# Designs tried in a protein design run: designed miniproteins, single chains, continued (3). Part 9

Each design is a single chain, and the fold is of that chain. pLDDT is the mean over its residues in the fold that is shown.

## One batch from the design tools (miniprotein)

Design m8282
Fold by ESMFold2-Fast:
Structure m8282 (fold): chain A 62 residues (1-62)
Amino acid sequence: SASIQQNIAANEADIARLEAEIARLEGSTDPRQQLLRDLYKVVLGSSRLVLERLKEKAAALA
């Protein structure tokens, strides 16, 4: 459905943003930036899982 396609696009955009932020924080020696990077990695993992579930649901509705 159009709603699922919109949710897929939104999740892909969020994943791209998180990947860019993680890349920006890679190699940081600041403990606060390292913690933020690790937190973004957790959020990225969750976002990827949501994306796969949305794609799975879209395929089942086709």
Scores: mean pLDDT 87

Design m8283
Fold by ESMFold2-Fast:
Structure m8283 (fold): chain A 59 residues (1-59)
Amino acid sequence: MEEKAKKAAELANKKLKEAGITSAEFKAVDGEVVMTKSPATDEELKAALEIGAESVKEV
């Protein structure tokens, strides 16, 4: 479980960089993917959450 969460967090952070979202960050905490840094805008927050969810499904 922890390995999958770490891979998902790494993938999500990679996708965030590709999308130009530098205000958000994901980390694996206790086997879960957690957004440790939140964007300032609701639109960027929504995009970051969708990227996180997709990354969890891909690993």
Scores: mean pLDDT 78

Design m8284
Fold by ESMFold2-Fast:
Structure m8284 (fold): chain A 68 residues (1-68)
Amino acid sequence: EAEKLVEQAAEAVYRGDIDTAKSLLLQAASLSSDPQTAQDLRQAADDLDDPDVQQTFAGIYEQKKAAE
């Protein structure tokens, strides 16, 4: 469930919809049973305000999608 939200967040970043991506990452954090994963997801949502982070996420998502 949380993994599904993370995938949707990555798609939102790739499309430039940062507000939706942040909301999805925060929802994924709330659903995560692992405290470290939840913390990482909340930090990722905050980091999405940085254009460099947005570009990195878009690049990673595109490479993953192209591979399979």
Scores: mean pLDDT 76

Design m8285
Fold by ESMFold2-Fast:
Structure m8285 (fold): chain A 66 residues (1-66)
Amino acid sequence: MEKQEKLQKIRDLKAKASFAEAGYKHYRAMAKEAEKIDPETAKVYQNKADEFEKLARKYKEEIEKL
């Protein structure tokens, strides 16, 4: 049972890391597009991208600790 639970947790963390990486890429692209129109909105999207990058790193570190 514990081995299956550990595998499930690793899978969940990998999914969260992938989601965070996708979020980073999405908001980074949004920031670049918004920069052409509204620099204030671009800054908001860049801040969101930075948050997702930090989350992706955190989830990857959690996987390494398992």
Scores: mean pLDDT 82

Design m8286
Fold by ESMFold2-Fast:
Structure m8286 (fold): chain A 68 residues (1-68)
Amino acid sequence: MIEGAIKAVTEAIEEGNPVLVYTIAKRYLELLGVSKKKAEEIAKEIAELAEKDKEKAIEYATKELKKA
């Protein structure tokens, strides 16, 4: 599960579509047991970071998914 989540979110970040990044990150965080509100907040941060710095977005997303 976690490995698949990291792969899916990383591929979305590399694709460069912030809506896709937000949607995929939010869904996987919810599946891993993060509350809806917290998953939305984290997914927004990942999507915003992905527009500025893809490497930092991948690092942040990986850390948050592993912490979930």
Scores: mean pLDDT 83

Design m8287
Fold by ESMFold2-Fast:
Structure m8287 (fold): chain A 87 residues (1-87)
Amino acid sequence: MKKEKEELKELMRRVARAVLERAGVEVDEEELEKQIEEAVEAATPSQRELVRLVAEVVERGLSEDEMLRLVAEKIGAPESEVEAALA
C-alpha cells in the first residue's frame, strides 16, 4: 500500500537521523534518501516492526538506556547482548 510505504520511509528517516546525530556523523541527504528507499523495498515484516519501535523511542526522547531496554524487551534478548550487537 502506498501509505504504508510512505509511513515506513518516514520512520526510517527519523531513526537514521537520530542515530547519525548521536554519532556526530554528517551524510549526504540524497544518499540517505536513496538508501531508505532501497531498505523499504527490501524490508521484511520483522524489520518494519523493529524500525517502528526504534522510531517511537526516538520520538519520545528516551535516553540510550531506555532505548536499549525497549529494544531488548521487543527482541527478547538481554540488554547486554543488544548493546554488544550495536558495538
Scores: mean pLDDT 64

Design m8288
Fold by ESMFold2-Fast:
Structure m8288 (fold): chain A 61 residues (1-61)
Amino acid sequence: QTVETLRRAAERSDPRTAEVLLGLARAAERGVDALQRAWQRVSREDFELAVRAQEAISEAG
């Protein structure tokens, strides 16, 4: 499940990346649209952090 993958990635990440991943997991529980909006916000505000989060997700899943 997407939520489980995001939480697992957060456990293996630094605190800043973990906060982003847990936020994405919470958004994913609300639905695909919420997750998409949360991801777009992170990518716009901190692109390097978004890249680190994506790498953590790839390693976890």
Scores: mean pLDDT 81

Design m8289
Fold by ESMFold2-Fast:
Structure m8289 (fold): chain A 66 residues (1-66)
Amino acid sequence: MEEIWKKMLEVAKKIEELLKEKKYEEAIELFENTFGNLSALNDEQKIKIIKNLAESILLQEKARNQ
C-alpha cells in the first residue's frame, strides 16, 4: 500500500512540474501510462482532469504530514 501511494505521489508531483513548464503532452502521457487512458477527451479536458487528480493526491499527502 505504501509503495502504491509513493508511486501516485511521485507521478502527481511530476505532473504538476510538467504542467508548470507547459509540457502538456508529457503530462498527459505520464498520467495515461500510470493510471490508464482518459476517455475520448480533447487535450484541454485531459489536462483539467490530470491537474485535479494531481492536486487531490498532493492535498491528501499534506493532510498525512500535518
Scores: mean pLDDT 77

Design m8290
Fold by ESMFold2-Fast:
Structure m8290 (fold): chain A 51 residues (1-51)
Amino acid sequence: ADQQIIYNAAKASLQAGRELPTAAINTLRDAGYSQDTIMGAIRRAKAELGL
């Protein structure tokens, strides 16, 4: 999986008025994604939503 999956999940959560859940972040870390990759995708989602 690429960072688009993280981006899509973060964007969906933010559109619902929520941050990406801790459980989802932990799953991504367990899958081998770095903190920088996860946070970068979340920041991209926020920027696209004007947050």
Scores: mean pLDDT 76

Design m8291
Fold by ESMFold2-Fast:
Structure m8291 (fold): chain A 84 residues (1-84)
Amino acid sequence: MEEEKKVEELKKQAEEILKQVRETPVSDADKLLELTRQANEVSNEADELGQKSSPEIRKKAIMVSADAGVAAIRGSVMAVSSRK
């Protein structure tokens, strides 16, 4: 139950980061790289939580980790597109 609340918090963080990546212009490479770093941190935290949780919570945590990973990939691609 405590772990399920943590997964929901990480899910909200991943969704907020993805929203910020979408709203950040490609010219703001520094912000995109920072958002990519934050997304990777959320992905790692969700994966670690999943490894230590019940199978039901683990499945939810792995999905959150994957969603955060997608946000990180999108952020890094946009940041690279901003390079001169």
Scores: mean pLDDT 80

Design m8292
Fold by ESMFold2-Fast:
Structure m8292 (fold): chain A 64 residues (1-64)
Amino acid sequence: SLADKLAELQKEAKEKLDERLKKVQDEGKKNKLSPLETFLREADVMGEVFEELVKKKAELKKEA
């Protein structure tokens, strides 16, 4: 069902967000970034993940 596909999409997006945020924090420590610079990179990652989620949601709704 569409609802099942949307639930799976949400799960995938959360897992991807967690993985990418961990990488940003690890890279921030490795490169000795300031807390503000690390925060800005985390914000960029969140924006990208949410934009992709919105796009994929719209595509699933068009197929319903």
Scores: mean pLDDT 82

Design m8293
Fold by ESMFold2-Fast:
Structure m8293 (fold): chain A 82 residues (1-82)
Amino acid sequence: MNAEADEYARKFFELVEKGSKEEEIREALRKALLAMGVAEEDIEEALKLEEEVKKLAPGTVVEENVEDNDAVETTSLDEIKR
């Protein structure tokens, strides 16, 4: 059922396993949602909202099987440091 949705889902999985860029993975997910009948505007709004939520609380509550232990970024610290 929904051959198009199945095809996009398979492609999405393949991109994840291949280690493609996050942007490509997001685009594949957007196409899959579009094929399921979700409005493009709603998809873009949801994606942007999730990105903002991630900035506010990156507590890995929404992500599965992630190793957010030693992965600390000091980029912002260097920007503030003189």
Scores: mean pLDDT 60

Design m8294
Fold by ESMFold2-Fast:
Structure m8294 (fold): chain A 57 residues (1-57)
Amino acid sequence: DLKKKAEQLRKLAESYRQAAETAKSMGSPVAEELEKLADEYEEQAKKLEQQYQQLQS
């Protein structure tokens, strides 16, 4: 189910985004890497959401 996969990717993006914010507050060099991962998963979720909408139209 594309919708469920998109939801899973959004949760992963939120987890990495929260980790990135924590890393930033601690001055950790991995903050940028975690932020990039959050952005990538969020973009993948958006693509799956768009595919799901196309299949329903």
Scores: mean pLDDT 82

Design m8295
Fold by ESMFold2-Fast:
Structure m8295 (fold): chain A 83 residues (1-83)
Amino acid sequence: SPEAEALVEEIKRSFDTLLDMFESKAPSMSKEEKEELKKQIIEVIDSEVKKAKEDPSLSEEQKEEIEKKAEEIKKKLEEIVKE
């Protein structure tokens, strides 16, 4: 459905926005501050993934797409903290 497609796009866009925000802030932050913000962002992402998985309007393929995007973003967050 158009609404389900729009929701998937919105969730994926929100994950990209969180990553962009983290990348923009990271150069001015200590390692401890980066790890704390990463933890908070991951909690937001995990909440959105859980909500999407429980949404009956989304197909299994759409839920998998959201979960895959979440894992990609988490990997990039971890990479930024290590560097």
Scores: mean pLDDT 88

Design m8296
Fold by ESMFold2-Fast:
Structure m8296 (fold): chain A 94 residues (1-94)
Amino acid sequence: NKEKLEKLKELKEKTEKALNEKIKEYEKKDPEKAKKEKEFLEFVNILFEILELELKGEKPPEELIEKLVERLIKESGGVSPETREKMLKIMLEL
């Protein structure tokens, strides 16, 4: 698991660097694309935080799982409040 944690940190750093470079490039040329890349970076960071905690044998905080659920709902084009609540409960039980 220590080896997997080191690989995850390396992947996170590379991903953050690549996305930040794209954001900086797009801010001057296409602000709409820059905004989308920034939103994607936020989503990726949530995923890396959850994966790091799982690899450490720690349960992710409920707030972090809620952020993940909200991002998945946004990417899916939206869901009913009932479906959102069910998704949150399922993810918290994992």
Scores: mean pLDDT 75

Design m8297
Fold by ESMFold2-Fast:
Structure m8297 (fold): chain A 74 residues (1-74)
Amino acid sequence: MEEEILEKIREAVDAMRNGDFETALKKLEEAANLAVEHKASEQVRKDIIDLANLFKKLYPEYKEEADKIIEKVS
């Protein structure tokens, strides 16, 4: 399952680079859900939190959704 979480994180990063904020948010949420379900390592959860914070800076209109992702994996 960690490999699947890392793949979702990679997909979120790629979507952010391409300006596809809808896909980036969806992939971040999927990564967060898998991290909670499978009790992912502190490092993986931190990576999700860091990406969600970056997402908030790039797409401030999605701050509420990104904050929910951070709260979920914290």
Scores: mean pLDDT 82

Design m8298
Fold by ESMFold2-Fast:
Structure m8298 (fold): chain A 84 residues (1-84)
Amino acid sequence: AMMEEIEKKVEEKAEAEVAKVIEQLKAQGVPQAVIDRITPLTREITLAMERLKAFYEVTGDREAANEEGKKIAEKLKPAIEAVA
């Protein structure tokens, strides 16, 4: 029950964040083909970040949260460079 509620909140927050990123990219003149290409990776990274935040709120494991956060940031870096 608790895990299902957390999962729903995580999915909702991730979808809202992805939608916001897509709108910003369109406003900056990024071609739709490029947006379509990076959207799956952006969604995956955003979902992972939101799950990590929920994990930290439940467990208080700061070290595990920091390690995973750094890993997510490294994965996002190539996607940002591809948009440059």
Scores: mean pLDDT 74

Design m8299
Fold by ESMFold2-Fast:
Structure m8299 (fold): chain A 72 residues (1-72)
Amino acid sequence: MEKFPKTYPPGIVESAYFTTYNAVKIAASLGRLEAAKAFIDRHIAELKERGMPDEVIEAIRKGYEDALKELE
């Protein structure tokens, strides 16, 4: 009953983390952190609704959280 693979290559999960982490840090450096937060929250919700694997969603969430902790 699932439309997506259960297992992905490590590169997919790591890319999700890395791109989110870098996007948040870049947005913060440009004074766009609040816009980046709104975008990431919406993006995670859409991916979850579309049935994206939990590992990919968690990678995005961790990249976002780790970037925010470094910016504090």
Scores: mean pLDDT 75

Design m8300
Fold by ESMFold2-Fast:
Structure m8300 (fold): chain A 107 residues (1-107)
Amino acid sequence: MKRGKPRLNRPLTDEEIEEAIKKLKSKDEDEQVYAAIRLGEAGHEKGLKPLIELAKNSKNERVQAAALYALGRIGSEEAIKAIKEFLEKNPDMSPVVKEAAKRALEE
């Protein structure tokens, strides 16, 4: 019934959010995925635009899916609009990325 504490003892600070945003530009796709998930869990608006850019510009399906998941976790009106626009502008995206976007829209 009680929410567990994260292993790091606290949620992401603004500084940690900015570090995660920097990791979205990493050459390592696993670091990009992890940073996107952390930004989504933080739910802060500062992550919104970098995640939208990551979803649009990444050529890696795992990274795109993680960015869309993170936008859904943020759940703001701008995040939901960005996911919908991404789907409309990219109708030929892979089924994996499309399903990630649909799940993100479910919140």
Scores: mean pLDDT 76

Design m8301
Fold by ESMFold2-Fast:
Structure m8301 (fold): chain A 62 residues (1-62)
Amino acid sequence: SMDQFMKQLFEDLQKLKEQLIKQGKSDEEIAQEVEDYVTSKVGPDFGQSTRDAILDYLRRQK
């Protein structure tokens, strides 16, 4: 279902973010990798919207 897909996507994104932080990647590098991952899974239009939300989240966590 769509809900299961979205839940899995967010779990995968959280794991990706944690992995990139452990590698010492910058917020900008993390944002780019997240955008690339989402775009590869759901296409560019959805990836752009999700990227904006995640970048906002990353800015608030610093």
Scores: mean pLDDT 72

Design m8302
Fold by ESMFold2-Fast:
Structure m8302 (fold): chain A 63 residues (1-63)
Amino acid sequence: MAEERKKKAEQLLEEAKKLKAESKKLFDQGNKSTPEEGFKLRYEAAQKSVEANDLEKKAKELL
């Protein structure tokens, strides 16, 4: 039903926001860490950011 599609889109947007927040935290932690650890944390942050963008795209397709 249409309501299920809207709820799914809202859930995906919520997950995307969570991933963006986690990405920001990891990026900030990376900047405060050693160069080696920082590189790893920034890489994980980038992956979460990409995943968040994918979820936003899926949510738009459902709307």
Scores: mean pLDDT 81

Design m8303
Fold by ESMFold2-Fast:
Structure m8303 (fold): chain A 63 residues (1-63)
Amino acid sequence: SDLEKAKAFLEEFDAGKPGSRAEKVLREVLATKENPTLRDIAEAIGVSLESFRKAREEIRAEK
């Protein structure tokens, strides 16, 4: 689901591993926009903005 995909992305991003999928997506978005919005990142990973926002809230609530 979009929610699971967004959660996986955010977990990789939080881990801060060089060469991760999260780093590649951020590099791609930054190549098109210097100040990407939350929507731009959600579109780059192929999920809805609503699913991306929900994934962020769920990950923060789990910690």
Scores: mean pLDDT 72

Design m8304
Fold by ESMFold2-Fast:
Structure m8304 (fold): chain A 65 residues (1-65)
Amino acid sequence: MMDEEEREAVARALAEKLSPRVTAGLRAAGVSDAPREVAVEAARRALDAAEQYNQLDALLALAES
């Protein structure tokens, strides 16, 4: 089980991989460029959802690739 520090580190790693795509998606939706914190928040939400659906291992593998 991930502790809070490990979860935060994984969320930041995921945000680094996702931030260009998140920013592009927001621009396509007609909003201005989002700060990096929006990507980090999205990554934290994804980790919470993956844990609830027993998909955490798959998400962690994505972060490590």
Scores: mean pLDDT 64

Design m8305
Fold by ESMFold2-Fast:
Structure m8305 (fold): chain A 81 residues (1-81)
Amino acid sequence: MSPLERALAELERMREELRRLAEESTDPAVRQALERAVQGLENLIAWLRANPDTPDSEIEQLLAHVRREFAALREELARRE
Protein backbone atom coordinates (compact mmCIF):
# COMPACT_ATOMS: atom_id res chain seq x y z
CA MET A 1 0.00 0.00 0.00
CA SER A 2 1.40 3.41 -0.98
CA PRO A 3 1.83 6.24 1.57
CA LEU A 4 -1.03 8.06 -0.19
CA GLU A 5 -3.31 5.00 0.02
CA ARG A 6 -2.49 4.54 3.73
CA ALA A 7 -3.09 8.24 4.45
CA LEU A 8 -6.43 8.23 2.60
CA ALA A 9 -7.58 5.12 4.49
CA GLU A 10 -6.62 6.69 7.85
CA LEU A 11 -8.30 10.02 7.01
CA GLU A 12 -11.47 8.20 5.94
CA ARG A 13 -11.54 6.29 9.26
CA MET A 14 -11.10 9.58 11.18
CA ARG A 15 -13.89 11.19 9.14
CA GLU A 16 -16.26 8.30 9.92
CA GLU A 17 -15.46 8.51 13.65
CA LEU A 18 -16.01 12.29 13.74
CA ARG A 19 -19.29 11.91 11.81
CA ARG A 20 -20.52 9.36 14.35
CA LEU A 21 -19.48 11.64 17.25
CA ALA A 22 -21.35 14.55 15.63
CA GLU A 23 -24.51 12.39 15.30
CA GLU A 24 -24.24 11.35 18.97
CA SER A 25 -23.57 14.88 20.27
CA THR A 26 -26.41 16.77 21.98
CA ASP A 27 -24.30 19.95 22.41
CA PRO A 28 -24.90 22.24 19.37
CA ALA A 29 -21.43 23.85 19.67
CA VAL A 30 -19.71 20.44 19.81
CA ARG A 31 -21.81 19.16 16.89
CA GLN A 32 -20.93 22.25 14.81
CA ALA A 33 -17.20 21.85 15.58
CA LEU A 34 -17.34 18.14 14.65
CA GLU A 35 -19.25 18.88 11.43
CA ARG A 36 -16.57 21.45 10.46
CA ALA A 37 -13.85 18.86 11.21
CA VAL A 38 -15.67 16.29 9.01
CA GLN A 39 -15.89 18.85 6.17
CA GLY A 40 -12.18 19.65 6.59
CA LEU A 41 -11.27 15.96 6.30
CA GLU A 42 -13.55 15.51 3.26
CA ASN A 43 -11.84 18.49 1.58
CA LEU A 44 -8.36 17.10 2.39
CA ILE A 45 -9.29 13.62 1.10
CA ALA A 46 -10.63 15.16 -2.13
CA TRP A 47 -7.47 17.27 -2.53
CA LEU A 48 -5.15 14.27 -2.02
CA ARG A 49 -7.15 12.21 -4.54
CA ALA A 50 -6.84 15.11 -7.04
CA ASN A 51 -3.08 15.41 -6.35
CA PRO A 52 -1.77 11.80 -6.38
CA ASP A 53 1.76 13.05 -7.19
CA THR A 54 2.03 14.80 -3.79
CA PRO A 55 5.45 13.85 -2.35
CA ASP A 56 5.41 11.14 0.34
CA SER A 57 7.16 13.52 2.78
CA GLU A 58 4.37 16.11 2.38
CA ILE A 59 1.70 13.42 2.82
CA GLU A 60 3.43 12.25 6.02
CA GLN A 61 3.65 15.83 7.35
CA LEU A 62 -0.03 16.48 6.57
CA LEU A 63 -1.07 13.20 8.20
CA ALA A 64 1.02 13.94 11.32
CA HIS A 65 -0.65 17.36 11.61
CA VAL A 66 -4.15 15.87 11.18
CA ARG A 67 -3.38 13.18 13.79
CA ARG A 68 -2.37 15.87 16.32
CA GLU A 69 -5.53 17.90 15.63
CA PHE A 70 -7.71 14.76 15.87
CA ALA A 71 -6.11 13.74 19.19
CA ALA A 72 -6.64 17.27 20.59
CA LEU A 73 -10.31 17.19 19.54
CA ARG A 74 -10.81 13.78 21.17
CA GLU A 75 -9.26 15.07 24.42
CA GLU A 76 -11.59 18.12 24.43
CA LEU A 77 -14.60 15.83 23.94
CA ALA A 78 -13.43 13.54 26.77
CA ARG A 79 -13.26 16.55 29.16
CA ARG A 80 -17.01 17.17 28.70
CA GLU A 81 -17.90 13.90 30.51
Scores: mean pLDDT 82

Design m8306
Fold by ESMFold2-Fast:
Structure m8306 (fold): chain A 82 residues (1-82)
Amino acid sequence: ELKEQIEKARELYKETYGWEPKSDEEMRQLVVEDLAIGLGALERGTLSPKGKELLERLKEIFPELLPEARALLAEAEALDAA
């Protein structure tokens, strides 16, 4: 259930950064952005151990957001190349 996934993400972000977004919409957007950033860093070999743990846990909680995150990464990489 989406609400339970959001609650798991909130706990993960509090554990990782000591902070979380105030709304479920902001939490969902942050997850998509962090998945995209983490996937890009993994491909470049620049992903930190802490970042790898965050990426793997987010992939487990929100596997359905992976296509959206990959699309965002592709768009960001296209902008960086321009």
Scores: mean pLDDT 78

Design m8307
Fold by ESMFold2-Fast:
Structure m8307 (fold): chain A 97 residues (1-97)
Amino acid sequence: MDELEEKIQELIEKKDEKGFDLLIEVLLNDEDPGRRAHAAVILGEFVPKELHPKVIPPLVKALKDESPLVREAAKQALEMIGGEEAEEALKKLKEEE
């Protein structure tokens, strides 16, 4: 959504947690898999390290999303975020067959 993108850009410039809260809501609740996938990518690219504990669990949930597009976007976002928490989540998903 253009309004969401503009608001997120402003909130990222201000390092405001509310922008990432809105992205998490879109990722988990939006009816459109394209919008969910886009939210995952933005979270992976722009989330500050301080908010990693808040965004990693929703992204891990999105790894099991109905849409292959959303699952791939969530995987890419976790790979972009990196670190021990994201790496363990990706490893656990691969081991839980």
Scores: mean pLDDT 76

Design m8308
Fold by ESMFold2-Fast:
Structure m8308 (fold): chain A 67 residues (1-67)
Amino acid sequence: MLSEAMDILREALKENKPVTPEIIAALKEVLRFMSAMSKDPEWEKLAENVENLTEEQAYELIRKVLS
């Protein structure tokens, strides 16, 4: 659920955790939700390529979607 995905991302950011598959899956879920809400294909492309991001880039997206 989106709420659970957001909680996973908040916890990861709070504890400065390494980017795990669970965090990647949560980020992908939130990015897909952003794509559906905004109708902007850029968010869907980000979701498709999230596994190819560096840990720093992944955390930049986490901060962006949580703000």
Scores: mean pLDDT 79

Design m8309
Fold by ESMFold2-Fast:
Structure m8309 (fold): chain A 84 residues (1-84)
Amino acid sequence: MSKEELDAEVLDALVRMNQAVIDIARSNLPKVPEKIKQLEDEIISLTRQRAEAQKAGDSAKTQQLSQQLRQKSRELDQLVDQLR
């Protein structure tokens, strides 16, 4: 429960940061928002799938989805850092 709440809060913060970055990028680089939006949507989808797997007690799927989320979050952080 606590780990899920912390993960959700971190992801919400990343989504908000991406929204601000997208707004800035739209002024200067119209193509960049497309890639960020795709990663954002994928992270949200994976987060929901992980929560459902965790509620179902599927430990193996939860671990797999957690690894995918870490990878996608890292890709997102790299793109956001490049726009800073």
Scores: mean pLDDT 70

Design m8310
Fold by ESMFold2-Fast:
Structure m8310 (fold): chain A 84 residues (1-84)
Amino acid sequence: ATLTPTWQRNMQRAASNPVIQEAITRYKAGADLNDLSEEVNLSGLATAGELGAALYQQGLITLSQLVDLEVKDGVRVLKEVVLA
């Protein structure tokens, strides 16, 4: 699969964001991904796409789950993601 530059940018932004790091910890503890993505977006301090990029980089979610989170941010990534 080919990932977009948007994924790399979101991953870099997520790495030092305490809201994202807290959300990753909560996800590993069993919190629902959809609920966490909504909470992160509502915080105004991070995005669901940044959460998705960080979780995907750690191997915790699938490419399909990452794309779903990026779409929630209103990011047009569908045309840039290809199935291998």
Scores: mean pLDDT 71

Design m8311
Fold by ESMFold2-Fast:
Structure m8311 (fold): chain A 58 residues (1-58)
Amino acid sequence: MSAEEAAKEAEEAALKAGLGPAGARAVGGMTRQSVLEGVPGEEAAKRAKEGLEKGAKA
């Protein structure tokens, strides 16, 4: 999975979690950064989704 693809998946998850476009873009940017730092794209996207679910509960 590419950094760009992981970022898009994280952005879509953020939008579905109720974040606005600016919030979704921030989540996507963080996910892309994680991939650039050596995290596999699939793992980075999963972490973003888990963080969004935990944030919604907290």
Scores: mean pLDDT 78

Design m8312
Fold by ESMFold2-Fast:
Structure m8312 (fold): chain A 65 residues (1-65)
Amino acid sequence: SVSKETAAMIRIIGEALQIPGMSVRVEGKTVILEGKADDQELFDKVVERMKEIAKEAGMELEVKE
């Protein structure tokens, strides 16, 4: 539902704020992450958490570097 999607989006934004240079945008039910991280291990861990949050809310996550 919209409320679950909104809660997921807030969580995803919080995760993305851990990576300098990361941008987040929403197109319909797709969350798009754009940016390049200097710390690849941190980036991979944060993206994995964001994918799980999006999946649980019925949203899609795309990563664009």
Scores: mean pLDDT 77

Design m8313
Fold by ESMFold2-Fast:
Structure m8313 (fold): chain A 73 residues (1-73)
Amino acid sequence: AKKGSVKKIVEDAKKNPTPENLEKLWMAAYFTQDPELFLTAYELVKKYFPEDAEVWKVTIKAQASTFGLELDL
């Protein structure tokens, strides 16, 4: 997840914001517990898939809370 591939996952999601690439970015955020990766995933979903943004917001906030992270989405 974090070992040398996170930067490529972020770049792939920004260059080609497909559901698959966004899910990989979200999964990297989850396994690294990195709030900046969660916020980046949400911003890309909000921009390219606005109808799905609320579902992603609820899911990301719930998962981040299990790690003690409060995300201002």
Scores: mean pLDDT 80

Design m8314
Fold by ESMFold2-Fast:
Structure m8314 (fold): chain A 60 residues (1-60)
Amino acid sequence: SEIDQLIKLAKEKNMPQEYIDVLEKLREAAKQGIDAARDYIRKNKDLVTDALNLVHQLNL
């Protein structure tokens, strides 16, 4: 899956562990459905936004 590859690349690029953890938890929430993923993002909005922004800046 795209998110599994993204997490692998994030680890290879030595992203901060806190951001890797967020991506892994988001992936787990997404497996439970859209509402679970949305709830996770809402509760962790700043950290999720920072993680995804860093992913974008690293061109992953």
Scores: mean pLDDT 81

Design m8315
Fold by ESMFold2-Fast:
Structure m8315 (fold): chain A 87 residues (1-87)
Amino acid sequence: IDDILNEINDAIKILREKDPDLADSIEKNLNQLLDALKNGDELSADIAEGLLNINLALLRMTNPELEEDIDDLTDALDKLVKLLKEK
């Protein structure tokens, strides 16, 4: 978890330098996702994950030079979600 959170934190720092508003939205939706997963609220987790996906898609469209950093963040988020769902 700590290693994945470090990957996410590093990616968000890079994104924040280019688009602080979207970086803040991603961080907010990530916190909502983590809370939902900890509570076993699958519906709220799915909603937060959907919002994160929208934020990431918008970020890719507005900052194409950050594609590698966005991919790293997306991969780290997928790993984190799988780990917390413990399926």
Scores: mean pLDDT 78

Design m8316
Fold by ESMFold2-Fast:
Structure m8316 (fold): chain A 63 residues (1-63)
Amino acid sequence: ATTPLSELTDEQIAAIAEAAGLPPEMVKAIGDGLLSEGRDTAEDLARALGVPPEKVAEAIKKA
């Protein structure tokens, strides 16, 4: 499912960060950067983090 980046909770961001092997603060900063560019999808975040979109979607679902 495509969850807008603006709707992600801190827990979902933390789960994505664990899946990507990055600090949550870095994932949040990347997400904020994408939002400033008008990019508001979990797929855009997955591409920026270098992980499969399915992995991001699963992290969101688990949080």
Scores: mean pLDDT 78

Design m8317
Fold by ESMFold2-Fast:
Structure m8317 (fold): chain A 67 residues (1-67)
Amino acid sequence: SGAATKKKIKDFAEKVAKQMGEDKDKVEKEIEEEIKKGHSIDQAKLLYYLKLGDEVTKKIRKKREEE
């Protein structure tokens, strides 16, 4: 628990939603699940960005093709 940790998770999820077109609630839940597994918030964020890395590149290419 911790209001500060919850705020950091929400701020990260909002940033990812705005910049990457991700679902804010989904991002928040995934980060919380990693923290429950014993990872730090920084580790959880890194793991999320690693998952996005390949998918983000593919989404950017697809969006450009559709526009």
Scores: mean pLDDT 73

Design m8318
Fold by ESMFold2-Fast:
Structure m8318 (fold): chain A 71 residues (1-71)
Amino acid sequence: DTVFGKSKDDIKKEVDEILSEFHKEYPDSNLSYSVTDSGIIILGTAPSKEVSDELRDRLRKEVGVPVTDRT
C-alpha cells in the first residue's frame, strides 16, 4: 500500500532513520510515530514545542508526506 505515491515500508524506513538521528540530538525526547493512509503521526514527548516542530518540519521535507504532530 502507498501513501501519497510512496510505499508505507519506504516511509517507515525513512522515518526510522530520521528519528534515530533525532534521538541522538535530543536524548531526553521519547518520540514514536504511526504511519496512516493520511500520512505520518508523531507521538510521545519532546523537550519543547520547538523540538517537536523541528522533527515535524524535517519529516515533511525529507519524507515528502503529510505529518501531524501529536506530542
Scores: mean pLDDT 79

Design m8319
Fold by ESMFold2-Fast:
Formats: sequence, structure tokens, C-alpha cells
Structure m8319 (fold): chain A 104 residues (1-104)
Amino acid sequence: MSKTLYQKLDEVEKEFEEVKPELTKETQEYLRQAIDNARKALDLIESNPEKAFQYLQQASDNLVKAYKLSKKENPDNKKIQDVFNKFTRVIGMLRMQILYEKEK
């Protein structure tokens, strides 16, 4: 079964909730903003790919900020690293879909 980008993002959010107690408040806020912006991008891919790209850029920026904080605070936490890696992959897939829609 191929998982939709919505399902993949739901899995990222669930894994984030599992590791949330190990993250600082600031890192949690950047990750939440990244997830929220990724959802907004996903909702706009077909109707407004330019605005979807703007939300994706915000999601990517927030994810990078969260990653840098987490790497300093939890450098050896594999579960946290796995969440960031999975989210980075989902962002990459979102970016490719937006670029495809923009070139139609």
C-alpha cells in the first residue's frame, strides 16, 4: 500500500508526540510550526502551488531550526534523529510535488 503524503505527515506528527518530552519547549515550537506549515503546503499543492511553496519554505526553515537545537541538546538520541530524518524525507516529497504542479 502506498501511503499518501497526508498519511506520512500524520506519522511524523505521531512520532513527534512520542519524543516531545525529550525536547526543549523551543525545539517543540519549531517542530510544531514546521508540521503546521507542511500541512498548509500540502492542502494548497493543487489549488495554489506558489503559496504551497511559500509554506514549504517556512516548514523547511522551522525544521532546520529545530534540528540544530535538537542536535545540540540530544546529539545521540536515535528516536529524535529518526523523526527529523522522516520529516526531511516528507518535506522533500512535498517539494517535488509542488514543483511538478508549478510546471503543469
Scores: mean pLDDT 84

